# Designed miniproteins, single chains, continued (4): the designs that were tried, part 51

Each design is a single chain, and the fold is of that chain. pLDDT is the mean over its residues in the fold that is shown.

## One batch from the design tools (miniprotein)

Design m13750
Fold by ESMFold2-Fast:
Parts: structure tokens; C-alpha cells; sequence
Structure m13750 (fold): chain A 106 residues (1-106)
């Protein structure tokens, strides 16, 4: 579980970095796109904070990780920036691995 949590933190940090770099390269992006990118950054930041402060994982945490994995997989498929799409895919995979690690230990 600790290794899976570390992978989630690293993947979420990569999403945050890639979103920030994308925003810096596209300052003229539409308001809708800017809001979408900001929401991805906020969501990644919340995942990082939650993972760092998780002392004990539950079955509900595994279910949440699976739902978030599916959500980020969909975001990756819809993303036109290949670097950001790859970062989102890696976060989806890390969240899936976390869910599987929690379920195996329970």
C-alpha cells in the first residue's frame, strides 16, 4: 500500500506540473479550457494531500480510487495535449494499482 500511495503522489505531481506548463504555453486559451485545466490542477492537489495524510486505508478508499482511475482515464482520452494525456493516463493507472493493493490487503 505505501508503494502504491507513493506512485499516486508522484503521478498526481506530474499531472500538476504538466497542467502548469500547458497553461504557461497557452495563455490565450479559452475561458472554458482555463477552467478545465484549473480543475485538473485542484483535483491533483487534493489527491496529493489526501494520499500524504492517509494513515489507514479502507474499502471505501479502494472504491474511490477505482472511480477516480476511470475518471482520469476518460480525461486522458479526451485530452488533445499528448504530454498531459500521458500524465493523466499514468495517474489513472496508479489509482487502479492503489485500489488493487488495498483490496488485496483487506
Amino acid sequence: IEEALEKVIKAAEEVARTVTEHMERHPDASLEEQVRLAMLLITASVIILSAKHTEKVTKEDAELARRLSRLFEKYAEEEEDPELAEALRKLSEALKELAEAIEKEL
Scores: mean pLDDT 79

Design m13751
Fold by ESMFold2-Fast:
Structure m13751 (fold): chain A 66 residues (1-66)
Amino acid sequence: MPVSRDRAALAVAGAYSLAAQGRDDAAIELLKSFGASEEGARRAVEALKAGDGRAALEHALEGAGT
C-alpha cells in the first residue's frame, strides 16, 4: 500500500533529526515504522545527510509507495 504523504512527512522530519545525530539505523527504522520500504527509507536518509529535504521526502514516498 502507498505511504501517506502526511505520515512520510512526519517520519522524514524525525529522520532528519536522527540522521543529523549520525543515527542512520534509527532514522531508517522510524521511516519504516510509518510504512516506508527499507530501500525508500535508506534513500531518504542519504538525501537528508546531503541536506536535500525535498529529495528525502520524495524518496520516502517513491520507495515506499506506488
Scores: mean pLDDT 73

Design m13752
Fold by ESMFold2-Fast:
Structure m13752 (fold): chain A 98 residues (1-98)
Amino acid sequence: KEGEDIIRGAEAALRAIEQAAKAKSTNPFEADVYIALAEIIAAVILNAGEKSTDPKVREAARVVADGIRKAVDYLEKGDTEKAIQTAREALEKAKEIV
């Protein structure tokens, strides 16, 4: 199901954000790689949502992409805990939608 792909992508993005948060203070290059991975995942999810004819899949994709973007913004501000929380909340909301 398309909804399952959106959820799997959101889970992968959450893992990338968690890894970026861990690396943020000790290895900035590694953190940047994981941030880039999360951004790529968000773009893939958004594109998959735009191709879907299912309104719930489209909504879930937008929720996840927006959540990842906000999480990345928190990582850039040094708020690693808020970044992880934001990504997790987006995943939970997407699961409710699909």
Scores: mean pLDDT 88

Design m13753
Fold by ESMFold2-Fast:
Structure m13753 (fold): chain A 65 residues (1-65)
Amino acid sequence: SEATELAQKLAAGEGTEEDIRKLAELIAKEGDAEYAEAVADSLLEAGGISEEQAELLKKWAKEAL
């Protein structure tokens, strides 16, 4: 899925802030706030995104719900 491709790109540290917003919107469409938090935490654990980017992903996913 597009969400999986964006998550893989972000986990590799190759994603942009726009990719984070896009992933947040896709997660909101297909999941819930808890799922968005789990994804953000997984990407942060992988070292692909910063703490600030993880918080943005969580925030934008909740706003898109």
Scores: mean pLDDT 80

Design m13754
Fold by ESMFold2-Fast:
Structure m13754 (fold): chain A 83 residues (1-83)
Amino acid sequence: SEEFEKYFLKAMIAAQMGDEESALYWLAKALNASDLSPEELYDMVRTLATLLGVSPQEVGDRLLAHPDLSPEVKARLEEALKL
């Protein structure tokens, strides 16, 4: 969706600037606006983790704790992190 693309782009820009909090916020908004499979969720998490210089698990754990990420997406993300 166009909403997903806009939020994901904002997340990538924030990550490149080293703004971890904004990057996670915009990624949470992007994931809420999409219907991604667990594999696709993991790909998004890995992409952000690479830009931030951290592990995918660290980004995943922070997203699971994020108040702006929906419970439905959190459940799919937990499955993604087991892959």
Scores: mean pLDDT 86

Design m13755
Fold by ESMFold2-Fast:
Structure m13755 (fold): chain A 65 residues (1-65)
Amino acid sequence: DNNKKTAEEVRKLLLAAGYPEERADEVAQQLLDGLDSLGGADEETSKSILNVVRQALEERQRRRQ
């Protein structure tokens, strides 16, 4: 299930960026719910989501300085 895999990868990215487990779980669940509502994510959509999340996490890390 690409939706669950995408949500789990986002969760891992958040944990690696230092977010608490509760927040990582919340964001991953919101993403999973959103993807399920849209009928699912293909490989290209999953890659786009992961890229957006990585960019957002990089921006937040810069702002903490």
Scores: mean pLDDT 75

Design m13756
Fold by ESMFold2-Fast:
Structure m13756 (fold): chain A 62 residues (1-62)
Amino acid sequence: SEQEKLLEKAVEEIQKALDESTDPDEIRKKINEIFDKYSEHLTPEQRKKLNEKILELIEKKL
C-alpha cells in the first residue's frame, strides 16, 4: 500500500540520520523533521508504527 511505502521511506531516512551523525541533538532534530514530513501523509496507525520503529533504531544504535 502507499502507506507502507511511505513508512519504509521514512524509516530509511531516519536510519540515514542515525548513521550520518554522532551528536544526539542533531539526530533528534533530524528525526523530528523526518517524522513531521511523513506524519502528515500517514494514518494514525502508521504513525504509531513509525514511532515504534524510530525507538527500535535508536536502541540498536545505543
Scores: mean pLDDT 81

Design m13757
Fold by ESMFold2-Fast:
Structure m13757 (fold): chain A 61 residues (1-61)
Amino acid sequence: DLDKAIQKVEDAKTGQEALDQADRVVKEFGKQAIPYLKKLLGSEKEHVRKAAEHALKKLGV
């Protein structure tokens, strides 16, 4: 479920965990995750924002 995968990025405790969960989102859902990842760019957590930027770059955004 895409919503659960996005929640795992948001709930990540470390930058590496956030990046690993973001990579999973890209692999499993691809471009359909773009609007969800764009929303994460507004997160209060810097490591979540960086993971979202990383994932969007992989998707060509």
Scores: mean pLDDT 84

Design m13758
Fold by ESMFold2-Fast:
Order: structure tokens, then sequence, then C-alpha cells
Structure m13758 (fold): chain A 99 residues (1-99)
């Protein structure tokens, strides 16, 4: 787990531009659309793991911004390790597509 967290930090730094772009695109959406998006993510987390850590909730949010499937979001809510693995894979794919 500690090794996965270190890898997440490294890939986050390598893909900072992509992450900032996706966050900026989200913030540019109408307030009502953002509110509905956040409420849907909250429902996914609360139904699957009401005791989810702040990191797990953050992983679900970031994955949703990256276009993850509902199944991937549910996996991230249940497992920090799986959430980290999915986000790394998603960022690597986006980086490859932009080359």
Amino acid sequence: MEELRERLEEIGRENEEILLEVEKEFLAKPEEERKKFLEELREIVEKNNPNASNLQRGLVFTLALLGASREELEKAALSEEEGIRIIIRRLERLKEERK
C-alpha cells in the first residue's frame, strides 16, 4: 500500500497538467451540474462504503473527473489499493492519447 501511494504521488506529479485541465473543465460547468455530479459521487461512496477515508473519497472524485465507469468508482470506494491502481491506469492512458 505505501509503495502504491508513492507511485500515485509520482504519477500525479507527471500528469499534473492533465489533472489541472480536468479540474478546470469541471469548475467551468454550471453550478447545478457540479452539485448533481458531487451528490451522485456521494451516494456511490455512502452506499458502498460509508466509512470510506478522505483519500478514498478523493480517489472516487478524481476517477469520475477522468471518466471512470460506475464499476470503477464503486471499486475505488471499497478499496484504496484498487482505486489507486485504476487512477494510475487512467492517467497513463490519457498521457498516451495526448502524445
Scores: mean pLDDT 80

Design m13759
Fold by ESMFold2-Fast:
Structure m13759 (fold): chain A 87 residues (1-87)
Amino acid sequence: SMEEALRKIIEILEELIKKLEESTDPEEMKKLVEEAAQKMHSLTTDPEVLKLIEKAMLLALHYIDQGDKEKAIEVLRELKKEIEKLL
């Protein structure tokens, strides 16, 4: 169901945020973001949800490349809130 997919997306985002907080390697952080993005894309075909995920993942990767881990995490927390609004 849509609700089950959205709850799994929230779980993936929570795990990603935790792993990013614990990581100090930008290359590891990028892999974690890319793997999370692939998992989330596999859970939904909703174009609005997919657009939110894509924009947030690209922006998070951009901040990781700039060395701004805190901004990357902020973007993911904002995405989580937007997904929670859809439940």
Scores: mean pLDDT 89

Design m13760
Fold by ESMFold2-Fast:
Structure m13760 (fold): chain A 84 residues (1-84)
Amino acid sequence: MTRERIEELIRRVRELAERVAEILKENADDPEKAAELARPAAEEAERAAREAVELAREAGDEEAVREVHRAATEPMLEAAKVLE
């Protein structure tokens, strides 16, 4: 059960991080507006990532901890390449 929850949270984090990245790319001309539009998804992603990391650490699953970090970070790094 806990592993399924961790997998659900990792998927959610990735979806939300991709959403944030897309908003930032679509609003590259106005970074302040982009940040404002992305804020709800970013906050939800942060909460999901924290829960997933906590559960993974309790389970001793360091691979899952690493995957949460990748899910949160990779879409944002890809967005940063466009926004500089």
Scores: mean pLDDT 78

Design m13761
Fold by ESMFold2-Fast:
Structure m13761 (fold): chain A 66 residues (1-66)
Amino acid sequence: MEVYEGVVRPESGAAAELEGGFRAGERVTITVDTETKTAVITGPDGRTATTRASDLPNIVEDLRPL
């Protein structure tokens, strides 16, 4: 698994695609499972949302590997 830091995109659609009340501009941790091609996005309060790894560039920006 790969771990990244990122920020939820300021576009209104990006935050709405994530369950759990994520906000535009929120700093998140992203865990990518390359075997399942899924990503788990974790907020600072422990909220999680799952998305496809291929959708990450549409949801988060400023991706930096940890």
Scores: mean pLDDT 73

Design m13762
Fold by ESMFold2-Fast:
Structure m13762 (fold): chain A 96 residues (1-96)
Amino acid sequence: EIERLKEELRRAIEEGDIRRAMRLLQEIVLKLSNASQAEIAKALGLSQATLSRLTRRVLAGEAVLPAAEAETLLIALDLPQELIDRALALIEEERA
């Protein structure tokens, strides 16, 4: 399921749909925060503290994650640097 969400996220970024990309990142964060997911979090290089911080932002209703938090997730999901750079530019534009 995470791999499917990751592919949809890649497509949303390529299409410039930052709101859809943010919804997909939020869904990934919530799935990683549910149940005992220590093994999955370790595989992605995400600490429990990082997941807790990201989950709190999602639950607070932020439509677009801050660039630093989004970058951390995109790197953990092993997206190409060009897509990470594109996503960060789109986030900056949306939050301006």
Scores: mean pLDDT 73

Design m13763
Fold by ESMFold2-Fast:
Structure m13763 (fold): chain A 90 residues (1-90)
Amino acid sequence: SSSQQDLVVQTAIEMVRSLVEEAKDFGDEELAKKLEELLKRMEEALKNRDYQGAIKSVEEVINLLKKERPDDTLTIQQLQNLLNTLRELS
């Protein structure tokens, strides 16, 4: 249902928002900026009920974390689980 899709996207948005704040706290301004751009795309996708756009944005966050924080396996796995759930619902 759309409400389940909205919940999954909102959960991913909250995780990415936390990652932005974490990157800022550690002084990683470049990572924070890239995550913030993806966060805005995810928020726009949710507002427009563009679940395909939301899927692509979550995928880009995962790819960015694999490149910039490859040892953060737990966060990557959590985002992968949300992505898989969103794909199943879409």
Scores: mean pLDDT 88

Design m13764
Fold by ESMFold2-Fast:
Formats: structure tokens, C-alpha cells, sequence
Structure m13764 (fold): chain A 97 residues (1-97)
């Protein structure tokens, strides 16, 4: 629904603000809420998973970041640009391990 999509986008924006401010636990909380709001939208779900991966990577939790990047790749299967971004982040985080 349009209301669920709007809520997911608002939660994503709040998460992005927290991420930019270095508030990674707050960003994770907002991105998880965005996942729940976006559950019927594969593109928004893939974006939220990608952002969860980035937030866990910033916390140094590379194992959890990998899991979220892999979920983002799967959710983005029909969106080549998002899939490529998630695959690039997965490659970069594995190079840090």
C-alpha cells in the first residue's frame, strides 16, 4: 500500500540521519522497522537490508553485515543496480575479514 511504502521511506530516512550522525544502534533500529513496513516491496526491502549491512559493518560486526548484504542481494534479484551495490558491499566487507 502507499501508506506502508511512505512509512518505510520515512523510517529509512530517519535511519539514514542516525547513520550519518554515527548513531549506528539507532540506525539499525530504524532500518529494522523499515524492513517490517516495506515487507511487500522488494526494492525498499533490499535497500533496508543493504543499510542494515552498512550499519553493522560500521559497528565492526562483519559477520552480521555479511548476512544482511546476502539478504539484500536476494531481495534485489529483479533490480540489477541494487543487486550490484549489495554485491560490491559484500565483496568489500569480506576483504576486511
Amino acid sequence: SLEKRRKAEELMAEGNKAFKEGKYDEAISKYQEAVEAAKDDPVLTAEAYLNLGKAYEKKGDFETAIKWYEKSIEAAKDNPDLRKLAEEQLKKVKEKM
Scores: mean pLDDT 90

Design m13765
Fold by ESMFold2-Fast:
Structure m13765 (fold): chain A 94 residues (1-94)
Amino acid sequence: MEETIREVVKFLDELVKAKERAKNAKEEEIEKINAELRAKREASEKVFKEFDEYVEKEGLSDKEILERLLEVARKTPEVSPALIELLEKELAKA
């Protein structure tokens, strides 16, 4: 399961980076960013299905999902500090 959560975390990191790129991007570049994210999501469909099945089977709350994502994000060297800060802020509100 940790490997599946790590792949989800990596995708979330790409979303955070894409949002930063989009802030100052022209419309054509925003469409390209959205297309890249869509293709990446489709390529990761099995991983997200496995994660969704895990969440349903374990009956995880939003807080518990955030806790697991944050734990794996902290163990993943490729993850940006921006994603870790975002997950910590969301968990603090839960």
Scores: mean pLDDT 80

Design m13766
Fold by ESMFold2-Fast:
Structure m13766 (fold): chain A 61 residues (1-61)
Amino acid sequence: SEAEQLMQQAYQLLSQAQNQQDIDQAKELVRQSLAAAGQEPTDDMVDSATKVLQLTVQERK
């Protein structure tokens, strides 16, 4: 699905993130993924989902 593709792109971006700009870009992809899934994404939802992805990236290194 489009939501899955956007979430995968966010994950890839976070795995390569060097600066806050990269993290902010990944947050936008997370927001778009949630919207594509039929959600009305709030900043809290985006922040929570991004945090989970960041933890997943760190655990999988």
Scores: mean pLDDT 81

Design m13767
Fold by ESMFold2-Fast:
Structure m13767 (fold): chain A 92 residues (1-92)
Amino acid sequence: SRLDELIERAEEFALAFVRGLAKAMGLSQEEIDELEKRVRELAEEFRKDPDKAMEKYGVSEKLKELIENIENDFELDLAAAQLGMVLVGKAL
């Protein structure tokens, strides 16, 4: 499994999600920029120390098992979407 690729896809998913939500809610550009900054800072914590970040941000045992056992791009995208939602939840 390529953990860096997983974190990159999770960050991209989270950014797309917060942008879509912000557009739907009519958030200001300042509010959007702050949410994006929080997402990027969280993703950077996962890149620097994945195990510590997974524990700190409450990544489930089920998601950790999925991440450890990624065998194809579909499973990578599924794990990235789930991790991305963790980033969204902690940025909000």
Scores: mean pLDDT 87

Design m13768
Fold by ESMFold2-Fast:
Structure m13768 (fold): chain A 87 residues (1-87)
Amino acid sequence: TEKLVAELEELLEEVKKLSEEAKKKAEQGDFESAKELLKRAIEKGKKADELLQQLVESGVSDEDLQKLQQKAHEAGKAFGEALKALE
């Protein structure tokens, strides 16, 4: 449904933003803030996975699915960079 697509897009953007903030905090030596931000990103990522499964079951278009997969890749890259900066 349109609501699930919008909610998933929002969660993926939040994961990306939290991950980017975590990387900046880690680069500044604020590892405690970086860890808390990554923890929040993990929680939102789990919810995004659940919504993606519901969306596939709802018969989402291939076009929307491709766009969501690209956003998920971007979020995953940001998370990986943050994790590497944390060490």
Scores: mean pLDDT 84

Design m13769
Fold by ESMFold2-Fast:
Structure m13769 (fold): chain A 68 residues (1-68)
Amino acid sequence: MIEEKIEELKEAIRAGDVEKVYKLTDELFKMGVSKETLEELRRLAREVGNPAAEAIIDGALKEYDLKK
C-alpha cells in the first residue's frame, strides 16, 4: 500500500502532475512515510526539474520536524 503510493508519487513527479503530487504527498505523510523517503522524493523532484513538487515535499518535511 505505502510502496504503491510512493511509486505513484514518483510517476506524478516525472509527469509534472502537481495536483497528484500534492495529494499523494499528503496521503503518504498521514500514513507515516519515513523522513528519509520524503528526502529521496524531494531529490527526485529536483533532478527532474519539478520545483512545484520539490516545494510540496519540502513543506511535508518541515511539518515532519514539527510533528516530534
Scores: mean pLDDT 80

Design m13770
Fold by ESMFold2-Fast:
Structure m13770 (fold): chain A 100 residues (1-100)
Amino acid sequence: SHMEEIKEKLVEELKEQLIKLGVSEETAEEIAEALKNEDYEKAKELLTKEYMEKYKLPKEEAEKLAESYIEEYKLKLEVATNRKDLSAEEIEKLELEKRK
């Protein structure tokens, strides 16, 4: 359940960033859903098409950017998960020090 909450928040932030980059709301939602479902092949395909169409990038460049975006998402998901666990442990330690 905690992993689902972390994914949902990251996906929401990603969707907002994609829309700011000029991706349509519908396509941004589709990419966000693919990432949430760990369908990285679909996410890569959709991102590649958007980079080609919106920024007029060659396919090879668009594919590299799409792969980098997905890899960055995976790293952010791992970091968010690890930091949440560490923060909870540190909060418990601080609460014990405050002498309840």
Scores: mean pLDDT 73

Design m13771
Fold by ESMFold2-Fast:
Structure m13771 (fold): chain A 55 residues (1-55)
Amino acid sequence: EFEKKVLELMEKLKRGEITEEQYAAEIGDLGLQAVLNDPRATPEQKEAARAALAE
């Protein structure tokens, strides 16, 4: 789940296991993946997420 992965990354950041830059990059990717897997997301949002992930 998106929320669980966000919490895991936040805990790693708090423990110094990852940098703020790594945290931001992973959160961005998780957000895009969450949009693709969210049944409530609009087709436009999913297309934008696919385009961003494909880059």
Scores: mean pLDDT 75

Design m13772
Fold by ESMFold2-Fast:
Structure m13772 (fold): chain A 85 residues (1-85)
Amino acid sequence: SSEEVAEEVKKLLGEHLPEFLAALKEKIQSRAAELEKLSEEEQLKAVEKIVKDVVETTLKGKLSKEKREEIAKKIIELNRLAASE
């Protein structure tokens, strides 16, 4: 379920969760006007790119490459689940 995936992401981020969420929100808000002009499919692609960029920018050197890739994949899955239902 989406709740289980969200809990896994929170656990993987650990102490970095507040910093990561702040950076992600800031990046999405800075691009909100651009995103609103896109189709739903283009919005999903743009958000996926933002998630990957924020994961690399905020977590590089703090978490392993494997953990960063897992976090990005799980957040993208959560976004797709939220968009579906």
Scores: mean pLDDT 82

Design m13773
Fold by ESMFold2-Fast:
Structure m13773 (fold): chain A 89 residues (1-89)
Amino acid sequence: MSGIQQVQDDINDLQNRISNGDVSSQQQSLYQQAMDIIQQQDRIIDQYGLDTPQGRQAQRVGQLAMMSISALYNGDVDLAQQYLDQAIQ
């Protein structure tokens, strides 16, 4: 629960910084890609369920996208890109 709350707080902070223009275009692009991945994986989990091969893969991919958002919050663009590259392979 604490880990999920921290990710939500990081997402909210990044969204506020994007709205205020306090982030680079690259950070904004990576954030949008990570959010799109999370949304797509949530749909797969809803469709197949967590106890299926598809649902388990979607959960892992979604976790990588969330880790990318955490890296962006810490200003680590290279690490964020690495997590996204792992998520879309």
Scores: mean pLDDT 78

Design m13774
Fold by ESMFold2-Fast:
Structure m13774 (fold): chain A 88 residues (1-88)
Amino acid sequence: SAAEHGEAVVARLKPLADELYAKTKSEEEKKRNNVFLTRVAYLMYFEGLPEEEAEKIAKEELEKKGVEEVAEELRKRQAELAAALEAA
């Protein structure tokens, strides 16, 4: 099920999340790490990508576009999904 897939993605990313948050020294770094982890989870959950590929894509997007642009794209995708579910 979608819930089981979501739980599996969260469980797989927990060690990475714990490591990143333990090393985070500023609110800016926390925001960057949160956006990174959210993008990785999105790629794994919705696009079915393996963790290594999802991490690579998320890192490349953050380096190319920056935290704010990636965060805005994620919010738009989340809003579109929520609207689609409400319209169904």
Scores: mean pLDDT 76

Design m13775
Fold by ESMFold2-Fast:
Structure m13775 (fold): chain A 66 residues (1-66)
Amino acid sequence: SDVLQDNLLDGMETLLKKMKELAAQGQPIPQHLRDAFNFLYDVILATGSEEQKEKARELKEEFEKI
């Protein structure tokens, strides 16, 4: 269902926001947040629409800058 993949994209955005907040505060980013982000990314690339995959790749690029 496209709704499930949209919820996974929202999860990626939430994790990315949390990781950016930690980085901005000079706090270490826990490995489990990175692992959770990459897990959601992999699921969307395997199951999402082309538009959802494009959005996931944009979020992945922002993640790689942290």
Scores: mean pLDDT 89

Design m13776
Fold by ESMFold2-Fast:
Structure m13776 (fold): chain A 55 residues (1-55)
Amino acid sequence: MLSPEEKAELDVRIQERVAEIVAEARARGWSPAELHQAVARAVDEIFEEAEKKAK
């Protein structure tokens, strides 16, 4: 299970990655579906790494 510090770090990483994806979506004119898929993939990847680290 993640510590409060690890959760805070994870939240910052998610916010940073989402901001990057949103900026790229705006620049490239992505559809809402494309943006949703990109965000979902990034969030899943970050959580999977956090789960591996917690083992």
Scores: mean pLDDT 77

Design m13777
Fold by ESMFold2-Fast:
Structure m13777 (fold): chain A 78 residues (1-78)
Amino acid sequence: SAAADAVAEAVRKYGGTPEQIEEARRLAEKGDVTGAGHAAGRSAMEAGLTPEQALKAMRDAVEAAGGKIGEPIPAPVG
């Protein structure tokens, strides 16, 4: 889907591995907007990006998945 493609692009842009891109894409196809955002943020942090870049990756992925900017995005937990 267009949303899954856009989420995959956001994860790729912030240094996601092919496996991380595929996971985020799958979450977006399920309509799991929060999960797609968390996957993008975690991927960016694992790639060694700054906290600011990780938050931007989460925001871009949530927006790509059809979420609204400004809605609370909980921090990744677990």
Scores: mean pLDDT 76

Design m13778
Fold by ESMFold2-Fast:
Structure m13778 (fold): chain A 68 residues (1-68)
Amino acid sequence: AEKKLKEAEEFYKKELPKAVAATEKLYEFDEKNQEIGSREGPEAKAEGQKQVEEYAKKLLEKFKKQLE
């Protein structure tokens, strides 16, 4: 009986919060991309991308907390 609920919870943790976080991440990514765009080099872009990814992970964790 609880299996379906657990499957839905895991689905939401991976699929739903990912989609939501991606949308919000795009909003902040645009601002950070403009700041990085003034800099040259693949290293600068890679670091910015990593920072955005870490921020997205924080959003996912906050979203999971709201699910509980």
Scores: mean pLDDT 60

Design m13779
Fold by ESMFold2-Fast:
Structure m13779 (fold): chain A 81 residues (1-81)
Amino acid sequence: SAEELFYEFAERFDAEMERIAEAVRTRDRALFDAAMARFAAIKAELEARMDELPEEYRPLVEQMIAVFEGNAAQAEAALAS
C-alpha cells in the first residue's frame, strides 16, 4: 500500500538520521559520510517510486527529506567544530 511504502522509506531515513547523530557523538566523519551516501541512495529510490504515492503524500515526502537535510547540515557543522 501507499501507506506501507511511505512508512518503509520514513523508517529507512530515520535509521540514517540515527547514524548521523551517532557520528556526531563519536566524532566519526566516515560514519557521517556513509550515512549521507545511504541517504542519497534512499532519496533517489523514493523519487523513482513517487508515482506510487498519492498526491497528498508529496508534501510529506518533501518535509521528510527537508528534515533530514537540515539535521545533516547541523551534524556537519558540529563535526567541523
Scores: mean pLDDT 88

Design m13780
Fold by ESMFold2-Fast:
Structure m13780 (fold): chain A 113 residues (1-113)
Amino acid sequence: SMEKLEEARQFVKDEIERTKKAIEYLKKEGKSDEEILRFVLRSLRYIAHRLREMVTPEEAAKLLREAADEIMKYLTPEQRERLRKVVDEVIKLLEEGRFDEADSVLNKAIEEL
């Protein structure tokens, strides 16, 4: 429904702000790149799971791309490059409705950091 799409957009906006503040906090605390990237991947996994319940696969993929692109602005170029391939693969799988495979890719990336 239109109402669920509007709720999903607001949810994404709120999660971007929360994730941004958490990234700034982790950087101030001197956390490693691996800890920051693991946090970002976990945040994207949470966003993806919630979007799947609220909107169509195409809408979920589009909103996750928008969230990832915005969140990545708060990462260094080096941190961003390390996430690019995983994020692109996850979004493609979501767009195709391949949710279990998207979860598998995200979980593996989090574990291999």
Scores: mean pLDDT 89

Design m13781
Fold by ESMFold2-Fast:
Structure m13781 (fold): chain A 98 residues (1-98)
Amino acid sequence: ELEALLAALEAELARARKAGDASRVLWLEIVRRLLAGDPAARDALAAALQTIQKMPAADAERVADVVAEAVALLRQGTEENRARAEALLAELGDELAA
């Protein structure tokens, strides 16, 4: 359920804030915004991948596109869309490991 995922995310965000982990707070805020359907969150993700992880711009844009699509599918709440989102993330993981 989206509500359970958002609750878990808020709890993790609170822990990261208490620990003073600014990088983790930034990543969790981007995920929260993506789950809320904020159209600016995709661009924020691409920027964070470039500035924090020092990812090349083309790779950061691709990762941001795939993650945003997967999150949009998860927000639709169907079992088919969940399976598709998991497949997209697995393919991205395999590509990044290569």
Scores: mean pLDDT 77

Design m13782
Fold by ESMFold2-Fast:
Structure m13782 (fold): chain A 70 residues (1-70)
Amino acid sequence: AEIEEAKKLIEAGDYGKAAAILSKYPDNPEVQELLGILAEKSGNKEGAIEAYSKIKNPSKFAQEKIEELK
C-alpha cells in the first residue's frame, strides 16, 4: 500500500513525500529501484547511479539504467 502510494507520488512529481515513504524500507529491492527512478526524475544523475548500484540483486531494468547513466 505505502510503496504503491510512493509510485503515485513520483508520477505526480511529489518527490519529497515519495522519498519519505521509500526511506522506511531501505532493504526492499523494489524501493531501492524506485529511489533510483526518483533521483533520475528529479535530475540527480549521481544519486540515481548510487541508488541502483546499492541493489544487491538488481533487476534487468536497474542494470540497464546504471549503464545508461554512466
Scores: mean pLDDT 78

Design m13783
Fold by ESMFold2-Fast:
Structure m13783 (fold): chain A 95 residues (1-95)
Amino acid sequence: GPETDALKLARKYGYLYYTLKLKWPLEVIANNLRAIYLDPANTSLTKLLTEAPPALSEEDAKKLVEAFAEGLREAGAPEEEIEKFKKELLPLLTN
């Protein structure tokens, strides 16, 4: 369903973010994760969003952050870096 598609795309985004060594601001990562959740079929992983999509619930934000983190882990990111992303992205998705 749509949630499953969003979580798959968030995981792919984490993988690509780390393997391509993207150094995008956390706000851009958060905006892309919001867009993935709301419309996974029409969300570009390579485009900077200038307008922030609506904030997510804590439950939905946690699921997306975990999916993104799984992608980072599969790409070989250190656990310390993954934990930092989880801590910093969650507030940006819910506010």
Scores: mean pLDDT 80

Design m13784
Fold by ESMFold2-Fast:
Structure m13784 (fold): chain A 65 residues (1-65)
Amino acid sequence: SAKADAAAQAVQRFGGADAAAARAGGETIYNGGSPEEAAKAVQEAGGFDAERAAGAGALAHNIAS
């Protein structure tokens, strides 16, 4: 969806993740997940450190919400 795509793009831009990791974070936010859940999804897909992934997830939530 457009909202999930926007969130995924934001995570990719600020998180430095590849498209798959950014998409995982965006989908989590779109489906009503928390920033913490989005950060976990990005970390699992992209191998990010938890702190960086948490920041990316929080930003995606703010943009998508």
Scores: mean pLDDT 64

